# Ledger of designs, part 39: designed miniproteins, single chains, continued (2)

Each design is a single chain, and the fold is of that chain. pLDDT is the mean over its residues in the fold that is shown.

## One batch from the design tools (miniprotein)

Design m5334
Fold by ESMFold2-Fast:
Structure m5334 (fold): chain A 133 residues (1-133)
Amino acid sequence: MKRVAVVSLPSSDLGKTRLTVAMQRVAPDSIAIGDLSGSSLDDQLAAAATVDLVVYVIDADSPLADEGLARMARLKAAHPDVPILAVIAGESPLTEELKARALAAGADDVVTVDVDSEADVRALVARIEELLA
């Protein structure tokens, strides 16, 4: 059973939790998806050491996107062998810029997800399966 951690800045914690629950509903039994309590950098660093993949959630309209990207870069620097899939939650005029910046910050891949779209959540889980194969 592969282990996936869903992480974000504390300001995105509700969106992260909604995405985690939606992913758990569609994920195969081979993948365990966990939401991290506390959302501190230390908790996220500890969790990244114990999982096969990190899903890093960034809200497309967040004024804290720079802080989110900086934290994601720290996770990747601490655990370079653990793949990071960046998820841009929602749509904004900045979505394409945020995708490019996430890749530059060390994300192994980037996807855009509407958390209320089952098709987007299923496509995200399929991409996780590909990265874990």
Scores: mean pLDDT 79

Design m5335
Fold by ESMFold2-Fast:
Structure m5335 (fold): chain A 113 residues (1-113)
Amino acid sequence: MIEVRGSGAGTAPVGGSIDVRVEVSGGPGTHAGVGAEAVDAEGRSGGVGMTGPVPLGGTATVKLTILAKGRFTVRVGATAVDPSDGINLAGAVLNAAGGGGDGSGEGDEAVGE
């Protein structure tokens, strides 16, 4: 099972971005696609970002783009990827949204203004 941890909090205008530092660990495989999503108290999406491939045991920064005004919880997710066969960053974003997958975690608060 791939584990992902995110850290990053901030305020950005709509269309701006917040840098979320992510750490990935576990297995199987060698790399992960990583996604981040900002969700409000009602579960509505207010921001999204993705990066990869990230080596397992490594760190990366996801640029989370703010799409709506409000206060959000940042969620992060990771999906195993084969860098030789391509990457599935969309799967990582869905995993960040709590849709399941190889691994997920929660980051800090994000604010859109």
Scores: mean pLDDT 69

Design m5336
Fold by ESMFold2-Fast:
Structure m5336 (fold): chain A 70 residues (1-70)
Amino acid sequence: SELQIQADVQEALQELQAAPNSLEALRIAADKVLSYYWVNYRSVATLEAVLKALRENFPQAVAGIKLPVP
């Protein structure tokens, strides 16, 4: 649902906000968050929404990260 996607986006943003303010720590947090959604949801819509929000708020952290699809 759209409400669940919005909740997941908010949680992803909070995880990166809680990480140490270093590029390496933010990259690790972003990868962990995206991997979590891939394993648990396997929803392209959820992953795209989360990745979009991370790119808008933490662009440097996700510069090298691609959507984890086969």
Scores: mean pLDDT 73

Design m5337
Fold by ESMFold2-Fast:
Structure m5337 (fold): chain A 75 residues (1-75)
Amino acid sequence: SLVEKVREALEAVRSGNLDEAIKILQELIDEVRGKDERTHRLLVAALESVERAKRGEITRDQAIATLEEVIKELE
């Protein structure tokens, strides 16, 4: 499911594999683009949080919190 794939991205962030999380989220964004605007918007916010953590602009814990909120919003 979509939620299961976002959980895989969350576990990648938890393990410090930010590049894997970015790849998963980019693939999901491409799948939902033009089909569900709300889900697309939530996934873009998740991707941006992981990219910002990778650049050191926010903490990994802040990116994790954003992903957890996105999962909650998708359930």
Scores: mean pLDDT 88

Design m5338
Fold by ESMFold2-Fast:
Structure m5338 (fold): chain A 97 residues (1-97)
Amino acid sequence: MDKTVSVPNLTKWVKEKIEKGYSLEEIINEVRKLMKEAGLSEDDIRLAELLTEAIYERLKGKPISDEVKAELDEIIKKHTDEELAERMKRINEVFKK
């Protein structure tokens, strides 16, 4: 993950959950629940899970796993910059609170 990731609300939300002692599994489960409750597509839910794992790893000072990076790279390649920006905006708005 590089400078193209624009999910500041999700990043802040994940950081707050880490500070409260949440595990990656607990954070991912809550992300899935909130995304489903917001009515987002399965594709947007999967992107949110991958973004959450990458954010968690970076905030913990770990390298992003090869599997997460590969799946994110494939999603990025399949979408225009405009499509990715709109998907990331939809995901990010779920974590506005």
Scores: mean pLDDT 80

Design m5339
Fold by ESMFold2-Fast:
Structure m5339 (fold): chain A 94 residues (1-94)
Amino acid sequence: PKESHLIMLDGALGLISMGIKHAKQGNYDEAIRSLEGAKDMADMGIPDPQMRDEVNRHLDLGIRHARQGNSDEAIRHANDAKSLVQQAMQQLKE
């Protein structure tokens, strides 16, 4: 159902925003946990496999850069994932 998917994607947006905030503060472990949670929510919320794969690719890159202490790249990829999640939500709303 569209409503269930939208709730999961709203959760993903919140977790991505939390991950970005933690990455800006240098709290990389918290950033990684938030982005991993966002990945789980996106997997449940995005019906289109191609969109899901693209969101997961950006979240995985964000997590990888956060593990390396690359704040700017982690934030960039997290914002790219956020934009894709917002696009998925708009597609669900038509």
Scores: mean pLDDT 89

Design m5340
Fold by ESMFold2-Fast:
Structure m5340 (fold): chain A 67 residues (1-67)
Amino acid sequence: MEELRKEAIELAKEKFKDLTPKQQDIVITAAEVALRRLEAQGKSKEEILEHLKNLIDKAVKGAKNYL
């Protein structure tokens, strides 16, 4: 669990260079919650990854506008 969060943050750093660490953490936390929900629904790994990409893009735009 902690490893997944750390890996996600590192992977996101290149794409989220204009976000603060706090804003990045918010985006990653939202992605982690979505990941758990999709896993509970029995979604495939490919479906989960596609959903997370879309979620992250929207969350980044939201964080920039409201944080």
Scores: mean pLDDT 66

Design m5341
Fold by ESMFold2-Fast:
Structure m5341 (fold): chain A 98 residues (1-98)
Amino acid sequence: SEQLKKLQEEEEKLLKEMEPLREELLAKYGPNNEEAVRELLEKGAELNEKENPVIALLIKLQIALHEGDVEKAKEYLEKLKELGAPEEILKEIEEEIK
C-alpha cells in the first residue's frame, strides 16, 4: 500500500511534466495516434530513469508489449521484481505478457 502510494505520486509528477510534450505530439500526430503515444512513453521513461527506475521500466515495458516484444517485456518484468515493485502491478503485467 505504501509503495503503491509512492508510485502513484511519481506517476502524477510524470504526467504533469509530460503535459507540454503531450500537447505538442497531439498537435503533430492528432488524437489517438499510436506513434504519438509511443513517443510520449519513451520520453517519459527518459525523464524518470534517474529519479524513479520503476516508473521508467513500467513505461518501457508498456512500449515493448505494444510492439509485441514479449522477450523485452519479460526482461523488464524481472528488473521490476528486483527493484521491489508492488506485487499487484507485477501480477497485472504477468497476465498481459501471457
Scores: mean pLDDT 66

Design m5342
Fold by ESMFold2-Fast:
Structure m5342 (fold): chain A 63 residues (1-63)
Amino acid sequence: MTRTLTEEGVFDSEEEAEEAAELVREYAARMEAAGYEVQLDIELEKLEDGKYRLTVTLTVTTP
């Protein structure tokens, strides 16, 4: 079974957005270690007001 989840967040700094991205990567790594097939796509965009938008698409396939 394959499931796809898309989440979006806005952060005040690039550092905060990158920290959030690292937490998502860590979660994906744990899923892979548990035997799932994981595809992770992370997009970081700098906004006009100096904030950063983080878009995460996580696709998980059960074994």
Scores: mean pLDDT 81

Design m5343
Fold by ESMFold2-Fast:
Structure m5343 (fold): chain A 63 residues (1-63)
Amino acid sequence: MSDETKQQIVQYVTKAMEAAKAGDKETAQKYAQQAVDLAQSNPEVSPDSVKQLQQVLDKIVEE
C-alpha cells in the first residue's frame, strides 16, 4: 500500500476518534466512513483488514 494512502486512512481514523471523544458523533461517523471507503477502494488492503477497520470504527462512533 502506498504511504500516502496509509497516512490518509490513519488521519481519518484519528479524526473520527477525536470527534467521538468530543461527543460529535456526526463528524466521527463522517471520518469513519471516509476511512472505510478509502480502505475498500484500495486493492492492497485485504477484505479481512477492511472488516477489522469497520468493526473498530463502529465501536468508536457508537461508544
Scores: mean pLDDT 76

Design m5344
Fold by ESMFold2-Fast:
Structure m5344 (fold): chain A 74 residues (1-74)
Amino acid sequence: SPELQRLRDRAMEVWLRAQQAIADGRYDEALRLLEEGVRLLDEMAGLETDPQVRAELERFRDGLLHQREQVQAQ
């Protein structure tokens, strides 16, 4: 769907920006971006019907939550 494609594009953009912010030591910005990424993944999971794709989204979400924890420790 166009909505799923838009959410996927936004999630990829936010993820790349979060990784760059982490690399730059901009931890407050990274935390905000990681939180936005989790919200986007939750929205995508609500629209996705393919179990394999949903499992991939869940793994990605878990990865972002782990990174968020690491950033919060800074």
Scores: mean pLDDT 86

Design m5345
Fold by ESMFold2-Fast:
Structure m5345 (fold): chain A 92 residues (1-92)
Amino acid sequence: MKENLKKAIEYLEKAIEAAELFVEPEDIEKLVEEAWKNLPPDLKKELEETFKKIKELIEKYKNAKTLSEVAKYADELIKLLEEIKKKIEEAL
């Protein structure tokens, strides 16, 4: 269980880095999905709404038409990814 939580944190750290570098939103989505897969059922229930918000932000990022919108959604995405990472670290 702790090993899976460590993997989830690693994937979230990679997702944060990818968002900071304005990497393709599809690649960020894959990293977020891998983090989710490594969570136990209890944490999945607790974090379900925040992961839903992250997915919504990734869709907004995919549909962004201006550099200003990309920067805004990437910043919001980083903040939510860091929030989830903190909650998972508290579960360690």
Scores: mean pLDDT 85

Design m5346
Fold by ESMFold2-Fast:
Structure m5346 (fold): chain A 70 residues (1-70)
Amino acid sequence: EEEEKKKKIEDLQREAIFHEAEYGVALIGAAVDEVTGGSKERAERFRKLSEEHRTLAQKYRDEAEKLIKE
């Protein structure tokens, strides 16, 4: 039971890291479009995508923290 809990925490932390990386990539995409005068619509889509990944990363971090506290 405790070993399964540790595995779940590790998996949640990996998911959080993945979404944090995707958040960074999306932010860079938005910044490139904004700075270079690229597509404003594409920059807006990248910003929306970054917020979605940021929200998911936080959710996975919160789930892992909840399990650690239990």
Scores: mean pLDDT 81

Design m5347
Fold by ESMFold2-Fast:
Structure m5347 (fold): chain A 75 residues (1-75)
Amino acid sequence: MLEKRTQAIDRAARRSAEEFGISPETAKKAALAGLGLRGRMSDKEVAELLGVSPRVVRYSRRILEEELKKAGVTL
């Protein structure tokens, strides 16, 4: 289970990095924070914390959700 989750996260990070021309590490942080802090912090607050636009956070979260669902990981 952990292996499939890690691979899904890395795949989502790569897709987001390519879309916005940012590093995969920044894309990974945006995806994980955007998903994990949903309901606790707004996309704007997460974006300010990471130094990216709110659009990057929103897109990265969506792509991460898609990749996790494809991998059979429960959210």
Scores: mean pLDDT 82

Design m5348
Fold by ESMFold2-Fast:
Structure m5348 (fold): chain A 93 residues (1-93)
Amino acid sequence: AVLEKAKEILKEMIEALKKGEHVDDILARLAAEIKDEEGAEALKLAEGAVLTLLAERFGLSLSETVDLSTLPEEMLELIEELVELVLEQEKKL
């Protein structure tokens, strides 16, 4: 299912961020590696959810948002962990 694939993508992104890979490079790599339609939709959902939470944290408006309230609790926990790791990486720049 798209949600399960999105959860796996979020876990891979978290692991890569912990290893010091930059978020932009992770997204470019995943976009290049994911060749199936379901995987592409899962990546779009994962990226959209992360951007939505980041926009909420910074008081920014996005033209397209993901309704975070419709996502499973496990997925929300992964998105929150990923956002915290991105913010930690930005503090080092």
Scores: mean pLDDT 76

Design m5349
Fold by ESMFold2-Fast:
Structure m5349 (fold): chain A 95 residues (1-95)
Amino acid sequence: MKIETKTRTLAPETARDGAREMIEEAVKESDKVRLTLTATFPDGTVRTSTLEVEVKDPEKAAEELAEWAERFIDGTLARHPDATLTLTVEGEKKE
């Protein structure tokens, strides 16, 4: 079993594109992908959300993960444009 972890801080203006790129890369090389999105607010408050998907169909898995991530990003930035977003992508591959 091989686990690859990638973490990126997302710039607000490119957050959706950055998240989608990471997700599409992970889905191509993994049997299971776990996303963790963390929003850090200027007051020091931290919000974290996690979604895990088994990759049965890479295209469908990527779409599901990307839509979930985009909804979290858009909802967070609409209310808190100064929030810092960090995405961690964990891809698991059975060898």
Scores: mean pLDDT 82

Design m5350
Fold by ESMFold2-Fast:
Structure m5350 (fold): chain A 104 residues (1-104)
Amino acid sequence: SRLLETIKSELERAVEEAKTLTVEEIKEKFVELASWVASRLASYLRALGVPDEEIWQVAERILDITKEFLEKAKTMTKEEVLKGFRDAANEIARIVEEALERAI
């Protein structure tokens, strides 16, 4: 999917840019990125006729990953936050891929 490729590209760009940021800026960047992914995915799935209930479940899963990342980041060093950002971004990418495969 072109959307999956675009999302993966933006996730990789965000991880690279995060290396020069403070922990607080990294957290803010992750929230912005996750919101952008959820919004774009929801719009795409809605255009494909996916039921709103299913779209909400996918969006909630992305939100849960975001909340978990932010909670863990409270006790992490910057290096650990950067690793957590990449791990969480990869998990979001997998959720996007699964949602798109189920929608066709």
Scores: mean pLDDT 87

Design m5351
Fold by ESMFold2-Fast:
Formats: sequence, C-alpha cells, structure tokens
Structure m5351 (fold): chain A 81 residues (1-81)
Amino acid sequence: MLSMEELRKRERELREEIAKIYEQLKKDPEKLAKAEQLIAETLARLRELAAEGRKTGDYLGFLERAVRELEELKEELKKIA
C-alpha cells in the first residue's frame, strides 16, 4: 500500500501524462471524440468515489481507487493514440 503522499504524487503524475496524451489526440478528430468520452466517464466515476470518500471518511481508499481509475484511463488513451 502506498502512503497518502505517494498516492497524491502518483495522481498528479497520471493527470499530467493523460493531458500530454490528450494533446496528441487533438490532431485526430475521431480519436479525440473517443478520448473525450472515456475521460468524461472516468471523471464521473471519480466524482462518485470522492463523494463516497467524504461520506465514509476513507480518504486513503478514495486516493487508491482514483489512482487505479486514472491508470486505466491512461492505458485506454494509449490504445487510441
């Protein structure tokens, strides 16, 4: 299990990497449309996880799940690119 600081760092790094992939995908409208759908779905799940974390007080569990969701998003975006 990663510490809270390590999970926050990993979340930040993943968001930066996803942003870079998104910039590359902007060059192809079909790939961009597919990427935007995946990003929207992932952000919706992250909002639900954040709400659950606030309700339960399980902020560490929220960060672990958020990092996992972002890692899955990154891999799916790489398959499109």
Scores: mean pLDDT 81

Design m5352
Fold by ESMFold2-Fast:
Structure m5352 (fold): chain A 92 residues (1-92)
Amino acid sequence: SMEEIKKLREELEELKKQAEELIKQAKEAIKNNASNEELDKIIDKLVELSEQIKKLRDQALKLGDRELVREGIFLEAELTVVIMSLTVHKKA
């Protein structure tokens, strides 16, 4: 229904806000040469957020909202790049 699509859109906006905060934390951790333990905690949170976005995207697909699916894919891609950046900065 249109009401279900509106709810998913509102949920995606909240996930975007969480993503922006985690990306900010990730950039700060890289700048500050954070420990592998600290980097791993941020990676774990980004992975969990990515799984929430994937579930939202699956629900949007069932409701036929192609635009919401597309926005979810782009957000997941952005989080993947950040996860890769954190992984590359881990110390041997």
Scores: mean pLDDT 89

Design m5353
Fold by ESMFold2-Fast:
Structure m5353 (fold): chain A 62 residues (1-62)
Amino acid sequence: IENIEKEIKKRHEEALKRAQEVLKAADPSREDTIRATAEVLRIIGDEIDYEVKAKKLLKELN
């Protein structure tokens, strides 16, 4: 059970690394910056969705 909370934290750290890599690899062109920003928002959204689902499951298990 505590392992799920630890996994959420680990996933947040990995998502932050991925977001930074996407931004670092983006060309300074306006269109590529927009695409990189959209990808970062997608990464963040995926982790929020995972956290919400994992926390709901934790409450049902306890």
Scores: mean pLDDT 74

Design m5354
Fold by ESMFold2-Fast:
Structure m5354 (fold): chain A 60 residues (1-60)
Amino acid sequence: MTLEELMKEAILENPNASPEELMRIVFEKMGAFGSQVDALLRGTSPELLQKLEEIRKELE
């Protein structure tokens, strides 16, 4: 499963979640837990958050 597919799945399951909440869910689906998720969220680029919002718009 690609990162894009995980993002789509997270959005479809959690349509009202914030971009940060959706990225947390994506990282958890990738097998990250606890402090690993927090570290990945701190490393999340604005470009990744923009891509997530673009995918959300495509699913409407």
Scores: mean pLDDT 76

Design m5355
Fold by ESMFold2-Fast:
Structure m5355 (fold): chain A 92 residues (1-92)
Amino acid sequence: EVERLAEEAIAAIEAAARALLAGDEEAAAEHDARAVEAARELALATGRLEELLEGIGEAQRRAAEAAAAGDFEGAVRLVRDGFAEAVRRVAE
């Protein structure tokens, strides 16, 4: 189910962000890998890989600017929220 893959990807990226903000880089990497795999399966199932990558790329660019300004927490939130939004768009 497309909805199940979207829910899995979003739950995993939220868990990754939470772990990273708590300083657990190992758990964050594990959750991030799971989020990426679910998003990849979603993109293949929907044929919307380009749209997904555009959304994620924009979120990463905004996060990089926040990180460069010293806002690590804001950068993590921007990646989390932008990834989740991109996933929701392609799941429709």
Scores: mean pLDDT 86

Design m5356
Fold by ESMFold2-Fast:
Formats: C-alpha cells, sequence, structure tokens
Structure m5356 (fold): chain A 66 residues (1-66)
C-alpha cells in the first residue's frame, strides 16, 4: 500500500537507512505513521521471516518497493 511505502520511507529518513529495528519497533513506528495494525503486523512478520529478528530501515523500504 502507498501508506506502507510512505511510512517505510519516513522511518528511513528519521533513523537512517542502516538503523536496525526489531519486529515490535517496526510495528509501533508503522502504526504511529498511520498504517493499520493488521497490515503493520503482516509486513513485520514477512520481514522477520526474510531478515531475522532485526531489519534495517533500508531493507524494509526495499521490501515494500519489491
Amino acid sequence: SEKLRQAALNIALKYGPDAKLTKQELVDELISLGVPQSEANKFARELEKKYGKEVTAKQALEYVEK
């Protein structure tokens, strides 16, 4: 979704592209930026499956953009 893409970009701009976020930190930031809780949880689960316990802001943004 466009909100998810914009939220991921805002996280990368706020923390820097190499900033590592846990699943819960990512969910909380996405919800604060207007992403629905169900979508934020699904996105964070997909990233945890691919990258493990921590994901960089850049990895999250690249995953949204494919």
Scores: mean pLDDT 84

Design m5357
Fold by ESMFold2-Fast:
Structure m5357 (fold): chain A 99 residues (1-99)
Amino acid sequence: NIFVALMLSLGIPRSEAEAIAERVNYDPSDEASVRAAAEALIEHLADKTKPFDGTITLEDLERFIKDPLKAQLIFQLLDKDGDGVITVDDIIAVIRKYS
């Protein structure tokens, strides 16, 4: 399951990753479930003290990934358009590439 694998790579514990995947009824053949999965992941990683804008910053990722270099490398991999934020569409693109 690529969605669970992605969440594990981001430092999310397996129990939480599996719960999120189950909640959104993740099916890589269902585009609606893939979007719901990407949205749920962005919401989980987002700074809860700020208004939710549908994006994640490097600082948000560093809260989950303890190694700063690993966080930066993963951020650069996910931020394919180089705009300095990770969007729902960036996550969908990663899921589609490996599904």
Scores: mean pLDDT 79

Design m5358
Fold by ESMFold2-Fast:
Structure m5358 (fold): chain A 102 residues (1-102)
Amino acid sequence: MKKKITLSEEEKARLKLLYYQLVRDLIEGKITLEQAKERIEAEVSDPEVKEFLLERLEAHYKWLQEKKEILEKYNDPEVKFEIEVELGVTDLAIAVLKVMEK
């Protein structure tokens, strides 16, 4: 996009781990969506990165909410596999932040 976002490799790794942990905790019911948003607000200082992660989290939360209902009702390993694949796509999305620097 228009504003340059510069992230170190250490910061990218930190944000990736933070996001994975938040999504895992949401799936497992350990935290609420509001608590996850609070963590992002506290841990991410760059407003463009913050907005991107918050939008991504809300989209993932809706998807996970639907999948969690199915998983809890049916204990389906295929649904669990789909969730793990979606988490992998999040890894790619974090990598895309590097391209958005310009």
Scores: mean pLDDT 65

Design m5359
Fold by ESMFold2-Fast:
Structure m5359 (fold): chain A 97 residues (1-97)
Amino acid sequence: SELTTLNNLGVVYENLGQYHEARDIYAKIIDQYTVMKNGKFEVKPNLTPEQKRSLAIALKNAGNLLGSIGDPNSEQVKTLYETALAIYKELGDLEGV
């Protein structure tokens, strides 16, 4: 529920054009549940399905935000999306995978 609130707050900041604040909110969720190793996000062990889903939403939203205000071909944007997709696939939340 706190994670859902943080993701929703990030979306509110985006809607207000406060993209830096939106990024910071998504980063808080990502940093809580991942570690960066060799340019990739490693998901921490023993997360609940709800925590994994909220992490995937934050990763996707951060990727969308960086793609819209920065270089859409950046390795960082790719890593955010690929990590989100891997989590969604693990949870079975992707139709047609």
Scores: mean pLDDT 80

Design m5360
Fold by ESMFold2-Fast:
Structure m5360 (fold): chain A 73 residues (1-73)
Amino acid sequence: MRENEFVYRDGDVFVRVRLLTDNGNVLSVEIWYLNPAGEKIADLTELADLSLNQSPQEVLQAKLAEIRARRNA
């Protein structure tokens, strides 16, 4: 996995999560749902909750867990 980025495959859809950071602080979480052709079909970008003092890796792990939980629900 790349630092501050991961890609999760859900059937024929790719979920790309990328952290937008400034001086080590997470500003926002960019979440794109891509079809197999690489076209963006949904944009769920979120502002980061800076009050949690989470590292970029913790934010990425939490988002991956959330995406997987939504698939299983």
Scores: mean pLDDT 67

Design m5361
Fold by ESMFold2-Fast:
Structure m5361 (fold): chain A 84 residues (1-84)
Amino acid sequence: SPLVEEVERLAREVFEKTGIDYSSLKSPEELARQLALLAEMAGVVDAAEAERLRENTIRALSEGDEEAAREVKRVLEEVLEKLG
């Protein structure tokens, strides 16, 4: 899915801007956990929203869920805007 590919691209960019080696993240679950933590630390999401982001990231990357991918994309674009 183009949306899932875009989520992977945006996630890689977030990790690059925060100094995290994307190649060290070996599973969708680990990647999702780190993205949720970064979004919360950036102040883009609260704890409940971070949990939703984690679950949506897993669904997007593991199942190709396009609705989940759309939600993840929105949050990651906001994180990237805040990171500059």
Scores: mean pLDDT 86

Design m5362
Fold by ESMFold2-Fast:
Structure m5362 (fold): chain A 86 residues (1-86)
Amino acid sequence: ASAEEVLAKALNFVKENQSRFSPALLGKAEAAFSFLLENRGKSATVNNAIQAIEEAVAALEAGDTDKAFVIIGQLLKDYDQLVQDS
């Protein structure tokens, strides 16, 4: 799958599972995924984050929703630092 498809699936998971995320993390979701897509290939930090989201999407396809939640939740928690490190 393309990075665009992977990031879209991850964002849709957040939107479908809003009760699993705090309001602060939900508020960061669209900005975080847009940042990753816009900066794809420009930073090793961003590329590593996209690979983690690819792992989360693979977990979703395997039915492991809890693993996907952990990975995506961590990305949203780390978003401000990820922007600074990129």
Scores: mean pLDDT 83

Design m5363
Fold by ESMFold2-Fast:
Structure m5363 (fold): chain A 68 residues (1-68)
Amino acid sequence: MKPLSPVEFAELLVEEARAEEDRARARNRLQAAITLLQKELANPGASPELKAEVERALALLREALAEL
């Protein structure tokens, strides 16, 4: 299966978190995604384009987490 882009992945998780009635589950999922994307930023082989998209995705996830 072709993976989603970091931004597409973040947008999907934000929608799922907003629909999730279990707020602790929603927060844990967003925090796990933030941790995963932080590791992608630490990858020395990542292109500038990928890093920019990961930073955008992190901003979306952090905003959603702050709204919870």
Scores: mean pLDDT 79

Design m5364
Fold by ESMFold2-Fast:
Structure m5364 (fold): chain A 91 residues (1-91)
Amino acid sequence: MITDPEQLEAEVLLALAAMYVALGKLSKDPEIRKEMFEKAAELAKEAVERSTDPYLREQAIGILEEAARVAESFGDKETAEKIRKLLEEMK
């Protein structure tokens, strides 16, 4: 069985997005934290664009919701709002 390369790329991008959210949550530097969350959002968006799998989309939404929540909890409203805008575009 040969897996679809686009599906594999989407799954890898989603895994990287989750990793960047985790790194952002652990970061104490506001600039690094913002960069990690913005990178996670970009990767999750790319994953959804490469795959029509509804389960992958649900996972991407969950990752973005977590990133937005954590960013807002640190006072980064701009990053939280940017991620929420992406979530609305994915519905």
Scores: mean pLDDT 81

Design m5365
Fold by ESMFold2-Fast:
Structure m5365 (fold): chain A 64 residues (1-64)
Amino acid sequence: MEEEQIKRIAKDLVESGLSEELAELLAKLVVKGKQLEAVEAYERYKAGEPEEEVIKRLKEVLEE
């Protein structure tokens, strides 16, 4: 089920050091088939982009 997949992916991301909010947004994108957007956002976060900017972009992609 999509909700269970989101929770599982988000848990793995939180265990990797991401915040719960960022992890949940990335998990939602992956489950919706927007894996390229999720990977790009994660790479930007790892490159030092502020978490607030990454979260804002992810929310905009999810609203499309």
Scores: mean pLDDT 79

Design m5366
Fold by ESMFold2-Fast:
Structure m5366 (fold): chain A 72 residues (1-72)
Amino acid sequence: SHMEEDLKRLEELGKELLDLAKRLGVSQDVIDEVQMQVDHLKRLLEEGRVSMEQVEAAIETLRREIEARAAA
């Protein structure tokens, strides 16, 4: 189903994001915050409150935030 495909895509994007955070050596608190944001997006997607396009945009924003935190 479309929902199952979207949820799998979010899981893959979330894993890539967490792997990036770990590679950049950000703190566990930042990793935990990223996980919470991914879990929140999953709930919104399951509730039909966001599109996959909005999810991908939010993930890209989180990626930039991780890179900014690692650079600080």
Scores: mean pLDDT 86

Design m5367
Fold by ESMFold2-Fast:
Structure m5367 (fold): chain A 85 residues (1-85)
Amino acid sequence: SAMEEEIAALYQKASELALELEKLLKDKSTSREEILKQLEKLKQTMQELIEKLRQMGAPQESIDNLEETFQRDIKLFEEQIEKHE
C-alpha cells in the first residue's frame, strides 16, 4: 500500500540521515551549526515515521518502544554535538 511504501521510505531516510550525522560528527571541519541542522532533519523524519506507524494502527506498545529508542538516540547525538570542535 502507499502507506507501507511511505513508512519504508521514512525508515530508510532516518537510517541515511543517522549515518550522515555520524559522518559529520567524525569530520572536525564540519561546523556545529551544520551538524545541528542534520540532527533537526533526523528528528523530523523520526517524528513522521512514528505518526505514520500510528496511522497504520501499529500497537501502542511498539510505538512507545520506538519513541523511547529514538529519544535515547537523539540524546546521544546531542551529547556528541556538544563535544564537537
Scores: mean pLDDT 84

